# Ledger of designs, part 16: designed miniproteins, single chains, continued (2)

Each design is a single chain, and the fold is of that chain. pLDDT is the mean over its residues in the fold that is shown.

## One batch from the design tools (miniprotein)

Design m4561
Fold by ESMFold2-Fast:
Structure m4561 (fold): chain A 68 residues (1-68)
Amino acid sequence: NKEKIKELFEKAKKALERGDTKKAVEYLKKLFTLNAPRSVFEELLDLALKLGRDDVALYTAVLISLQR
């Protein structure tokens, strides 16, 4: 589980850096399904904001809001 979360986190970061919105969202959905820690989404939100990827940033913020 932890190994899979690390792999998906790295893939999500690379997708964001490449401008691949579809893949970034797919990896975010998989991370959410695996109950990845809130900190993983917070790092991806910060990266999306820094890269000007507003749609992905909004989607990530929604996923964070759905976590308890």
Scores: mean pLDDT 85

Design m4562
Fold by ESMFold2-Fast:
Structure m4562 (fold): chain A 63 residues (1-63)
Amino acid sequence: SLDEKAADYAKRLGEIRERREELGLSQEELAKRAGVSKSTVSRAERGEEVSYETVEKIMKALG
């Protein structure tokens, strides 16, 4: 999708990896904090489809 929502969502997914690395967290540690699976964090960081609610949980866990 080339709409503004898709662009913003993709930008958020990029922010997850950057912020996780700044905090020194592994994907497993972030998943544990967010209450999601490690595969969900990995998919989100690769830009694969995850729900917006899942992204919000991950972002909340990043502080």
Scores: mean pLDDT 76

Design m4563
Fold by ESMFold2-Fast:
Structure m4563 (fold): chain A 73 residues (1-73)
Amino acid sequence: SVDLYGEAMQAIAEGDLEKAIELAEELLKQGHYKLAIEVAREVAREAEARGDKEALERAKELLKEAEEKLKES
């Protein structure tokens, strides 16, 4: 939903990449694949900029899953 997307983007702005990933996973679970992709891409960008390798790998996995689900829908 737009509310989950907004909360995820706010979490990224606050540096809480863990929360942003959890919200992106919830977007994916709810079938909001395009919004999950957008959040995962922004998490990946911020994680790369900060040197957060764990968040980067989790964001890449989520992005791959969301993109595959979007192709199937």
Scores: mean pLDDT 86

Design m4564
Fold by ESMFold2-Fast:
Structure m4564 (fold): chain A 70 residues (1-70)
Amino acid sequence: SPLAERLRALVFPDGSGRATPGGLARAMNAVMSSKASPELEELRKAVREDGDDVVTPESFVRALSRAYLA
């Protein structure tokens, strides 16, 4: 999806799978603070299903990798 592609580019700008702190913060903010699209809601559910009550950078990267990069 276009949103998944944007989120991947924002979190992993060089495609190496290494997130930058600024990119990760912006992606997390977009997912958690904006009105959810179906794609954002799906990602949000995946993060919660990983067993974290709080979305951390680590849980977000795991969910993103599982949903869009795996």
Scores: mean pLDDT 60

Design m4565
Fold by ESMFold2-Fast:
Structure m4565 (fold): chain A 90 residues (1-90)
Amino acid sequence: MKKKVLVAVSEEAARRHTPGQLAADLVAAAMQAIADGAEKVILHGVVTPEELKELIEKEKPDRVYLVGASPEMVKAAEEAGVEVVTLPLR
C-alpha cells in the first residue's frame, strides 16, 4: 500500500517555540514518518485547524503527523477520516 503522510505544526505551538527548535521538531516528525514506513512525505509548515482540513482534502494522506497539536487540530484530522500521530515540541 502506498503510504502518503502529511507533516505539520500547529500555529499555537509555532508561537511558543524558537524558529530553530520548530524546524528541528518538524524534521524529527518527518524522520519518524519515514521510519514508520511512509513512502511519500508532504512537509507543510504552520497550519490552523481549517488549513489542516483543506490540506487533508487536497492531499488525501493516509496519516497526519502533528507537532504540538491542539485538541481542535486532532479533532479536525480525525473528523476527516485520517489517522493522527501527535508529537510534542521539545
Scores: mean pLDDT 77

Design m4566
Fold by ESMFold2-Fast:
Structure m4566 (fold): chain A 83 residues (1-83)
Amino acid sequence: GELEEKYKEAVELAKEAQKLAMELLKKSKTIKQINEAISLSLRAIGAEIDAELAYKKGDLDGVEKALEEAKEVVKEAKELLKE
């Protein structure tokens, strides 16, 4: 159903966001860049946890919110990787 599909998408994107944040961390040369990479990693982990908790409760709105956060973290990480 829609809940399961959006949950899977949120978890997949949160894991992609974590991978991108790790790639940023490996490329980091300044304390600012390290802090940005760590921040994105923590936000990605938070989105995965939020998606799991919402899914267990049958909370579609909570899953959608976690999905949007995961999408935003992926977008931000990709933009930073272009620099």
Scores: mean pLDDT 89

Design m4567
Fold by ESMFold2-Fast:
Structure m4567 (fold): chain A 63 residues (1-63)
Amino acid sequence: MEELRRLLREAGFPEEVIDEVLEALARKDGERAERLLTRAVVEGVQVSRETSRRIGRLIREHT
């Protein structure tokens, strides 16, 4: 989880979104975590393809 928190922070996701994503993953709700991240990207967070793949991998590992 600490790796995912750092990765999301470095990618420019708001701290509120990061906290909600990590809480969703603690409940094994990967679908909610992905919806929260998708909303942030639509609202302006720019994520590289490599960072996006790493985020998806970490979500799958925790759900």
Scores: mean pLDDT 82

Design m4568
Fold by ESMFold2-Fast:
Structure m4568 (fold): chain A 62 residues (1-62)
Amino acid sequence: SEREGRLAEVRRFLAQLSPEDVERVVKTLRNMAEKYKDTDPERAEVFEEAARIGEEKLAEMR
């Protein structure tokens, strides 16, 4: 699906970044999720899932 494809792209993108860059991206994704939560919940959910993937990646890098 489009959503699954997008999350797979996010996972591949994050895998190429340093921990510091992943932290920055996660913060941005969380802010985007918060911004869209009331107007576009489905988009907000995708940003939340992407942020969660980034957080899990950071935990694995420690």
Scores: mean pLDDT 79

Design m4569
Fold by ESMFold2-Fast:
Structure m4569 (fold): chain A 70 residues (1-70)
Amino acid sequence: SEALEHVEKALEAAYRGDREAAVEHLRKALETAPEELRPQLEEALGAVERGDFARAISLLAEVREQLKKM
């Protein structure tokens, strides 16, 4: 899944505290993700923009698990 690849890369960037890379991959995930997962990805993007990487990681990990079940 293209969405899963972008979520994984956003998660890796968030673990590094790399805001620019996390935002880039989150935007690509939002373009490719199922509509039902968009609110969680938008919340993760907001968390990254605020520098709340712990919240972003939690949300991205949940979205990753949901995408794996699809």
Scores: mean pLDDT 87

Design m4570
Fold by ESMFold2-Fast:
Structure m4570 (fold): chain A 90 residues (1-90)
Amino acid sequence: SMLASAEEIEAFLAAQLPPVQAFLEQLRKQAKAGKIAPEVVDQIQETVDLQVQAIQLLIQLMKGPTAELQAQLDKVTAELRAKIAEIQAR
């Protein structure tokens, strides 16, 4: 069912967030050491944050679809696409 799928995705996201955050913390340490530009780490962090927000909104939509949640997902998805396009244009 859609609810069972939502619960599976939610559990998977919860399991993946700690290693992703540990990776981002390691990148931030490399930036402090002057090995990576801080702006690059900030761009990666922002992209990850938008992806997590989109997945969380999708989970909520699967549990109970509303026009407000759909509008929020559309906005976050548009922001993510714009960010990726900005990175690719360089």
Scores: mean pLDDT 85

Design m4571
Fold by ESMFold2-Fast:
Structure m4571 (fold): chain A 61 residues (1-61)
Amino acid sequence: AEEAIRRATAEEQASLKDPASQEQVARAGRVLLTAVREGLVSAEAAVAGLREHGAILKAEE
């Protein structure tokens, strides 16, 4: 579960060129990892959210 979120965060960061966008994804990944650990969201929902956020940031570059 946590490994999937860390992997999604790293992959989305690697796909971005703007350092500010990379930091936004890193921050989102940390927040979502905490939320999954606390049982607030599923790992699948967290990964989907990270992928969507990364795609939006990449489109804005």
Scores: mean pLDDT 80

Design m4572
Fold by ESMFold2-Fast:
Structure m4572 (fold): chain A 100 residues (1-100)
Amino acid sequence: MIEGKGIARYGSAAIEVEIRAGDRTIEVTLRSLGGGPEAVRLAAEELVARFPGAEIVEEREDEAVVRLPTGSGPAAAVAGAIASIGAAFEGALRVARRRG
């Protein structure tokens, strides 16, 4: 089992990202720590847009959980997904900042 946790900050927005990987799925939990819920929603939507088969399995005002399928062996799939999650998260936060 692979588990990772990080915090991204963009001006007044702060989001906690937690990644939990199993054999067949990866779950990403996005939680607002401050600066509003829109960045969390946009980050979740960006993950769904970038990953075929990804879905938002839980959505609250300040928190979203996105489930991603793995497409190859667990280690390689997890590494690729984590890298792409980082890119999607950055893109979503840039959009949120421009709308502010």
Scores: mean pLDDT 64

Design m4573
Fold by ESMFold2-Fast:
Order: sequence, then C-alpha cells, then structure tokens
Structure m4573 (fold): chain A 60 residues (1-60)
Amino acid sequence: SVEREMETLRAGREELEPHVDQLSDEDLERVLRLMRELARAGASPEEVRERVRRAVEEAL
C-alpha cells in the first residue's frame, strides 16, 4: 500500500538526513534510488534503515 511505502521511505530519509551535507550529489542520488527501489519492493522500514546506513557508510 502507499502508506507502507511512505513509512519505509520515511525510515530511510531519517537515516540519510544527518549525512546529506556530507554526501556528494552522485552518492545522494544513488541512496535515494536505493530507497525508492526497496520501498517499491515492499521492504520493511527496518530493512531500509539497515541498507541506507550501509550505503552511507560506504560513501563516506
């Protein structure tokens, strides 16, 4: 449902937000794309947080 996708995207955004200014535009776009793909695939908020955290750590 749309509500579930929005919850998942919110979780990813909360994980990403503290690091937005530290990421390049290319890395930021890559993480945002990952979040959208995971949300569309029905990933849980917990799964998206873990994957976004990993992607941010790899970029920094």
Scores: mean pLDDT 82

Design m4574
Fold by ESMFold2-Fast:
Structure m4574 (fold): chain A 88 residues (1-88)
Amino acid sequence: SADEALQEAIRLAEEAVRAAREAIRVSKTLEDILRAIGAALTAIGVAFEAEQLLKSDLSDEQKLRRGQELIELARRALEAAEEAIRRS
């Protein structure tokens, strides 16, 4: 459902923020720190937008479409954070 997609986007975004915080803590290069900061900012934005969409009066079709895009953004943020951790 649309709400399930938005809730999954929030879950992935929270996971990405946790991974990004760890990446910032363990990273030794400026490039990996900047990657982790970028991932955290993207994930925070995804969580905020998904929460607003859950509360909105938009159609289920619009919520589902944007929810799927937000899931993809959160996955990319998580992957970037995990990559920074692996490079530390």
Scores: mean pLDDT 89

Design m4575
Fold by ESMFold2-Fast:
Structure m4575 (fold): chain A 58 residues (1-58)
Amino acid sequence: SMMQKWIDALRKKDEAGAAAMEEALRENLPLTHIFARYSIASGDAGSKEAAKKILAQG
């Protein structure tokens, strides 16, 4: 899924790939917010930071 690809990109420190996936996920805000909360709970520092950024956007 696109959400899993985004998480994988963040964990691999692929910032360009993560940014592209984040833009696509922002188009589906309710689903993106759910996955952002899970990333905050279980992700690394980069995943948490990106998740907070997405939550602030919508």
Scores: mean pLDDT 64

Design m4576
Fold by ESMFold2-Fast:
Structure m4576 (fold): chain A 93 residues (1-93)
Amino acid sequence: AKEKAEEAERAGEGAREAARHAGENKDDGSSQAGGAIAAIGAATTGRLSGTKEAQEAAARGAEEAAELAKEGGGEVAAKGAKAAAEAARAGEG
């Protein structure tokens, strides 16, 4: 349980880093896609954990990634990350 929550938190950190990169490279489609995919990966990690703690950690990571991408102007990455966060909160991934 705790290890799965830590794994989801690390996936969330990766999503945040990818989102910052997407924000800094808003004109690069691969950076935008990378930001969205990282957030989906974090949400999926939480979902597959089978624990509420890991699901919540993953959802928070994806939510923060969406905000970071939006602040940098990475609209595509921000939309993808927001959708991933909403799916994680709903128990869908």
Scores: mean pLDDT 76

Design m4577
Fold by ESMFold2-Fast:
Structure m4577 (fold): chain A 84 residues (1-84)
Amino acid sequence: TEAAREGLRRAAEAGREGDVERALEEAQRAEAAAEAAGDVRAALAAGVAAGLAGAALGIGKLTGDEEFAARMAARAAEAGLEAL
């Protein structure tokens, strides 16, 4: 769970820095770490955060609103951390 928590913290930081792709990658690493540890709750929280970050990335690319995409990715990771 600690590795998943650190991954989601890094995802939130990346989103706040405007790096949506890194936020997605960190959330995906958090999910993989939780799955490897057998932590179903952390895997679900990180998986939802990764899915939402992926959606934000897609919206940002479609609309050109990178600031909105980054904000959504950061919030998704923060919600994942809160759910742990």
Scores: mean pLDDT 84

Design m4578
Fold by ESMFold2-Fast:
Structure m4578 (fold): chain A 100 residues (1-100)
Amino acid sequence: SSSIQQIQQFVRDTILQMTQESQGQFMRTLIRNTNSRSQTLSSNDQQIFDGIFSQISRSMFDARQYTIQNNITGQTWSQSQIDQQTQQIIDGMMRIVQSS
């Protein structure tokens, strides 16, 4: 869906702005926080949420591979910036779940 594609693009743009170290921190934070949120959902909502995250996760890993292969370097992000960015992604995913 267009909403999923918008979140995928937001995640790709986020990865492209980060150093490899910050990318690792961001990816770990996003995976941990999405797993935690998923566990609080009903079985039906969890299935939808996990399906959305599967697509976002692929875009995230593809973007990281692209930055490594093309020697693209960004900025170091603080954990606070990473927390804010990951929360926006999770909130976007939850809006799709709630509208489904």
Scores: mean pLDDT 91

Design m4579
Fold by ESMFold2-Fast:
Structure m4579 (fold): chain A 91 residues (1-91)
Amino acid sequence: MDEEAANKAAQEILEAIRPLVERAAAAEAAGDEREALELALEAAKKAKEVAEKKAKEAEKAGLKKAKEVAEKAKKEAEEAIEYVTEKLKAL
């Protein structure tokens, strides 16, 4: 089912970045802004990589909704990479 495949793709992307997101939150709480941003950048890069793989898998399987979810996640990850990169340059 395409809807189930879309939900699974979104969940797998979130699961892949969870350790990095948790580490970034811990660094932010500790006042380490540079480490928090570096971990956030790694999380965004990982999200882009996983989303790109999921989009290709969905395309091969003919799963339109799963592909759309993965492509949206990739775009959001690309925007996050740009945003965090600019913040790191400002430090």
Scores: mean pLDDT 85

Design m4580
Fold by ESMFold2-Fast:
Structure m4580 (fold): chain A 92 residues (1-92)
Amino acid sequence: SARLRDLAAELQAKAEAKGIRVRARVRGTTLELELELSDVRRLIGLALVLIGMGLDGLSVEIKIEGGTLKVRITAPDEAALEAALRRLIESL
């Protein structure tokens, strides 16, 4: 979806403006994020949003290695993934 890719690009741009290096990729109803994080408070805030998404029925996979956060979010449909992307953008 062009709309989901546009939102992923918006997420990336907002994160970069706040000093977070992020790579965001959309494939179908799946969002893949790779973030370089130096701010522990932002990491905690993002983790709480991701936990909330998992509780709301999204599939959320998180891997943290050496300051890099890798996240895969799989939604049941494009509308649910769009809502998830908007929540992530607002959390930054």
Scores: mean pLDDT 81

Design m4581
Fold by ESMFold2-Fast:
Structure m4581 (fold): chain A 55 residues (1-55)
Amino acid sequence: MEEIREGVKEMLKKYSPEEVIEFLEEILEDKEKRGLLSEEEKKELRKIIEELKKK
């Protein structure tokens, strides 16, 4: 989870929050389809996306 938040911070330096949200939603869908995300990881990613939408 720490690595996910670090990645989001790096993306926000290069991309707009809207672009980062779209990227994270795509990653969530792809990794969920592949069974690579735990339920806790999915919840954390959704929380980060919601936080970005508030900005």
Scores: mean pLDDT 74

Design m4582
Fold by ESMFold2-Fast:
Structure m4582 (fold): chain A 66 residues (1-66)
Amino acid sequence: SAEEYLEQGKELYEQGKYEEALKYYEAAIVLDPTYAEAYENAGKVLEKLGETEKAKILFEKAKELK
C-alpha cells in the first residue's frame, strides 16, 4: 500500500539512504497521488540531496492537498 511505501521510505531516510527513500516516497505518490505526507517527505529528501527547487515544488503540492 501507499502507507507501507511511506514507512519504508522513512526507515531508509533514518539510515541516511536518501536516494532509496525518495524511490519509496515516489512509489507512495504513484499509488496515492493525494497523499500529502508522501510529497512532504519526498521534499525533505530532495532538500538533503541539494535539489532545492524540486523540493519547493513538492512542498507546495503537499499544501495544495491539505
Scores: mean pLDDT 87

Design m4583
Fold by ESMFold2-Fast:
Structure m4583 (fold): chain A 116 residues (1-116)
Amino acid sequence: MKLTLEELRDFVDALRGLVLYIAGLEPEVQEAADFFLKRLDELIKEAEKNGYIDVDKFIEAVEEAFDRILAAVRNPELQAVLREFKQRVIEALKNRDLAGFVAAVDEALRRLHEIV
């Protein structure tokens, strides 16, 4: 399944906001966050060159990045929110559901605000 450059940019913009917020809450996540942001930029550049990327490639990037973030996070409540977010985001990507993806980001941000 192919994601167009426009679709990929919408998903990436939603993820960037969440990742930057998490790095602000847990400074030890910064290296993992920087890794993910770099991977997102590389995927955008590939889509700019080819007009699209394979959704499985984006899913793999999201899975790897969130595994790194989860390994760096020390707060168990934050880990629980991020594990649930990872699952919901992957399901939305498999279904090419931008609205479901954005809803998952919004839910993660809402729950993260509740643990402060």
Scores: mean pLDDT 82

Design m4584
Fold by ESMFold2-Fast:
Parts: C-alpha cells; sequence; structure tokens
Structure m4584 (fold): chain A 66 residues (1-66)
C-alpha cells in the first residue's frame, strides 16, 4: 500500500544522500505498515533497509579509517 511505497522511496533517498534520519523514518513507516496481511512486503522493505544501513556503515568506516 501507500505506506510501503513511501518507506521504499525514503530508503532510496537515504541511500542516495547517506541520510540516516531518512533511513530511520523509512524503518518507522515500514513497521507501522506491517500488518499480518502485508508481512511479505514489510520483510522485503526491511531487507532493503538493512542493505542500505550496511552500505552507510561501510562508508563511515572507510572515512573513519582516514
Amino acid sequence: GPLQELARQLAREARRTGDLAKLEEAAEIARAAASPEQLAVAREIAEKLREIGDEIEARLEEERKK
């Protein structure tokens, strides 16, 4: 539904900008949208958000290395 699409859009923006606040907002929306009848979609969003989080952490680690 609209909440799942919004969560995906925010996750995409977070990936583009490295904005952790947008990533957290996307996760919050995904949780709010997670109903028993939409768990499969929520799981897919959660997997994508985890990948984005991992990418952000990797970039922060590389910058900290310098």
Scores: mean pLDDT 70

Design m4585
Fold by ESMFold2-Fast:
Structure m4585 (fold): chain A 67 residues (1-67)
Amino acid sequence: MKEAEEVKERATAEAVRLVREGRGAEVRAVIDKMREELRKLGASEQEIQEAIGEIAEALALTRAALG
């Protein structure tokens, strides 16, 4: 659980940083890496989808703030 949260936090921070720097094209690779790491930690499909959704929401907010 704690390791999965750490993976999500790292991926979210990285994805937000990439969007802020205009490197949104690299976000897909970050999400793919997070999916693989979560699967290795035994996360369920639902938990992985929830994590992806959380990142998507953070990115939508970041993009809106950037204009």
Scores: mean pLDDT 82

Design m4586
Fold by ESMFold2-Fast:
Structure m4586 (fold): chain A 74 residues (1-74)
Amino acid sequence: MLSREELEQRILGLLLQIEEHRDDPERVRALLEEIMRLMEELSEEDQEKVKRGLRQLASTLPPENRALLEELLA
């Protein structure tokens, strides 16, 4: 089990990788799936915080990748 601090740092790292690989839908999908997996280890409050960050990031993504993120968050 990762500590809360380790989980937050790993999720932040994955968010930065999504930004770097915005044009690679396969990589973005894999990174989003990893974030969703890590979110299951977080409290409800921390999950909401991560989802908020993901929605903000989605506004900068191409429409295809934004739709993918919306699907995974549903």
Scores: mean pLDDT 74

Design m4587
Fold by ESMFold2-Fast:
Structure m4587 (fold): chain A 70 residues (1-70)
Amino acid sequence: MARAEEIRRLGERLAESGDLEEAEKKGPELVRLTLDPDPAVRLAAQEALGLLNRAFGPEFIVRMGKRALE
């Protein structure tokens, strides 16, 4: 699906750019997408968050999860 591909590309772009500010803006949205009713969207969001975890570390992912609950 186009939406799942866009999510994957977003994760790849954010991880490669090292732009922490943009990653922090988009991270909470990606966390919420892991709960999306579409399984393709959930998988793409999980893959994107995995890339961000490798780029910015596990504390970043924990922070994004907390923001997603706001």
Scores: mean pLDDT 81

Design m4588
Fold by ESMFold2-Fast:
Structure m4588 (fold): chain A 58 residues (1-58)
Amino acid sequence: SMEKKVEEISKRAKEELTLDEVNELLAEAVDELHKKGIYKGEGEKELIKLIEKKLDEL
């Protein structure tokens, strides 16, 4: 389930965003998780949610 969602989001990002935009979005999401202190298994869900939210707001 999670793997499939990651693959789907990755495909969306590659279709809608440039490489630079993808790198910026990932850096922002990772930085936000780091600031919140989320690094464990919970971090994967939060990262996916942040990326999905960013893509949906495009």
Scores: mean pLDDT 69

Design m4589
Fold by ESMFold2-Fast:
Structure m4589 (fold): chain A 61 residues (1-61)
Amino acid sequence: SHMEQLGQQLLDQYLQQAGQDVVDRMRRQGDLPGDESERLAQQAFQQARQQAQQQVQELLS
């Protein structure tokens, strides 16, 4: 439904913000070089997306 599509878009935006906050924290601490921080952020975002999808599926079942 249209409501489900809107919910998915909002979730994607939320996860992008959360991922950016993690990357920004790591950059401030100087824990990662630039290339590694981008790759790690992509991995973290993908994992968070998979977890969120599982939770949504549990709520709908």
Scores: mean pLDDT 67

Design m4590
Fold by ESMFold2-Fast:
Structure m4590 (fold): chain A 95 residues (1-95)
Amino acid sequence: NLLELAKEIFLRARENAEELIKKLATLPPYNGPTRETVDEAVRDLLRLLGFELPEDSTPEEIELLRFALELGLTTKPTKEDIEKGIKQIEEKLNK
């Protein structure tokens, strides 16, 4: 279930934001902001959180999970901000 996975990624990224940001400095350099380098960076970050995506994941699925990951890293640790983040993920999936 893609929506359930996106919500779990958001919550785990929020909980582990400081550790993830620290680990970002250890990832290999990517050759500019191309779609391919962004997709690989998202996969690397998700592996650090303990998520393994299928190789056949679509660009749209990777984009949703990237959105959830980025929201998790930037969302304030308040109940209201977390609830707003979850709503944004649900709306992103339906676009």
Scores: mean pLDDT 72

Design m4591
Fold by ESMFold2-Fast:
Structure m4591 (fold): chain A 80 residues (1-80)
Amino acid sequence: MMEEKKKEGEEILKRFEEALEGLKEAYEEGKVSKEEYLAGLEHGLEELDKLEEKYKDVPEVVKKIEELKKKIEELKKELE
């Protein structure tokens, strides 16, 4: 049962990471504004908080969520 929950969480986070990279590329290509990019990053952090609560009993998923949160914070700092 826990292994299925772990696989589900890992797949969700993989798709999240792909979406995050796509958003970064869209910003770098001028397809989205700095304001739109920042809003997307902030929405990403909110979604990661929800996932962290849902998967709090799966340490491997929580660890990956924390890594993605740090990545988003680093991307936000690049926009200062």
Scores: mean pLDDT 83

Design m4592
Fold by ESMFold2-Fast:
Structure m4592 (fold): chain A 59 residues (1-59)
Amino acid sequence: SEKEEAIRSALKGGEELLKAGKVEEAIRLFQGVVKLAKELGYEELLKRAEENLEKAKKA
């Protein structure tokens, strides 16, 4: 679905923000993805977003 593709794209964007050292921006993006994935019931994407969010918070 288009929404699932948008979430996958946002996750990749957050990963690139972390590589660029833009930690605060990555955290905000991952928080938004967590909220959206939870609302839409995309459980695998939610798990990935939560893992990336915790990773970003430790950076």
Scores: mean pLDDT 85

Design m4593
Fold by ESMFold2-Fast:
Structure m4593 (fold): chain A 55 residues (1-55)
Amino acid sequence: VDKVIEDLLLAIDQVPGLTPEEREELKAFLEANKGKSPEAIVQEAAQRLRELLEK
């Protein structure tokens, strides 16, 4: 469902601690994978976000 991807894209813009380049990388990941299950996309996006914030 496209709404999930749109909500995730908006949420990425609101996360503190990310560089503009890291935000664009996460957005590109979501766009490239929007044909997959929403649950899988959310879990992978959350994992990538955690790794970026904890570096």
Scores: mean pLDDT 73

Design m4594
Fold by ESMFold2-Fast:
Structure m4594 (fold): chain A 92 residues (1-92)
Amino acid sequence: GAMLQQLAAQAAAALRARGIDATIEVDGNTVRGKLSGLTTNQQVGLALRMIGLEVDGAEAKVTIDGDTLTFEVRGLSDAQIRDLLNALAGIR
């Protein structure tokens, strides 16, 4: 809903404040994102989180091209979306 889209915009803004170019979108039970300027450790951490979501029954696609990570995760609950957005905002 509109609240989760607003949280996605806040997560993207938090990432941009840290020098990461970020676009994050929520569409129903789907989260899409494109993040540029990630370190290798940040890319690995996100990929591992996506694998965790797949174990829980979601479908995740991750593409890495240089320092840019693009992802799409489908079949998420509202709680899983909030957890993912919070993890993105606090990425290390």
Scores: mean pLDDT 83

Design m4595
Fold by ESMFold2-Fast:
Structure m4595 (fold): chain A 66 residues (1-66)
Amino acid sequence: MFTDAQIEAAKAKALARGLPEELVEAVAALIRRARAEYASLSPEELAAWVAAEEARLAPLVEEARA
């Protein structure tokens, strides 16, 4: 399960790489929401769901970085 420390570490890395703060906060909020709504899922099922959402958001991250 994603801990607050893991989310904050990921935010710090993203901000250090020059991603907009608004985008970083939006992604962090999405992860926190997924953690709350899907807490009943197994860790493997949750990881698969997060991987799918990350793939969906990857084009937006590339646009923000470009």
Scores: mean pLDDT 69

Design m4596
Fold by ESMFold2-Fast:
Structure m4596 (fold): chain A 89 residues (1-89)
Amino acid sequence: KEAEELLKKGKEAFENGDYEKAVEYYTKAIELDPKNAEALTNLGAALAALGKYEEAIEYYEKALELDPNNEKAKIGLLVTKEQKKAAEE
């Protein structure tokens, strides 16, 4: 599956610390499958790693709209909100 392959490439880029490439792959995965809560959660994580906290929060919230019990998205949202506060102080 095209979206699944892009999600895999995004995960590989993220694991290698290439957060810009991870964002590119996850964004393409979401373009093909907008209801993929895992891809939305992973995009949020990659954006947070780049310091793009507001964008990361938006994608975690979208993931939780699709899957309210997504533990990774819940944790990511909480952690990113704290990181955003720290960056503004």
Scores: mean pLDDT 86

Design m4597
Fold by ESMFold2-Fast:
Structure m4597 (fold): chain A 70 residues (1-70)
Amino acid sequence: ERRERVLKAAEEAAKKYGEDGEFVLRVVQNALDAGASVEEIETFALIAAASLPDKEKGREIADLVLEALR
């Protein structure tokens, strides 16, 4: 289930990257609660990761999300 795979990747990011990962997790959770499509959840998660002040952490989180959808 692709939506749940993105959620699990965001949960992993939250555990590994602290507040930066928690921010991405919150975006993914809010999108899921709103009934967003897999494509919308992916887009929101990637935008959230790209918006992080730490660009290296943001890139690593984006990679986790993309890997979850393969």
Scores: mean pLDDT 81

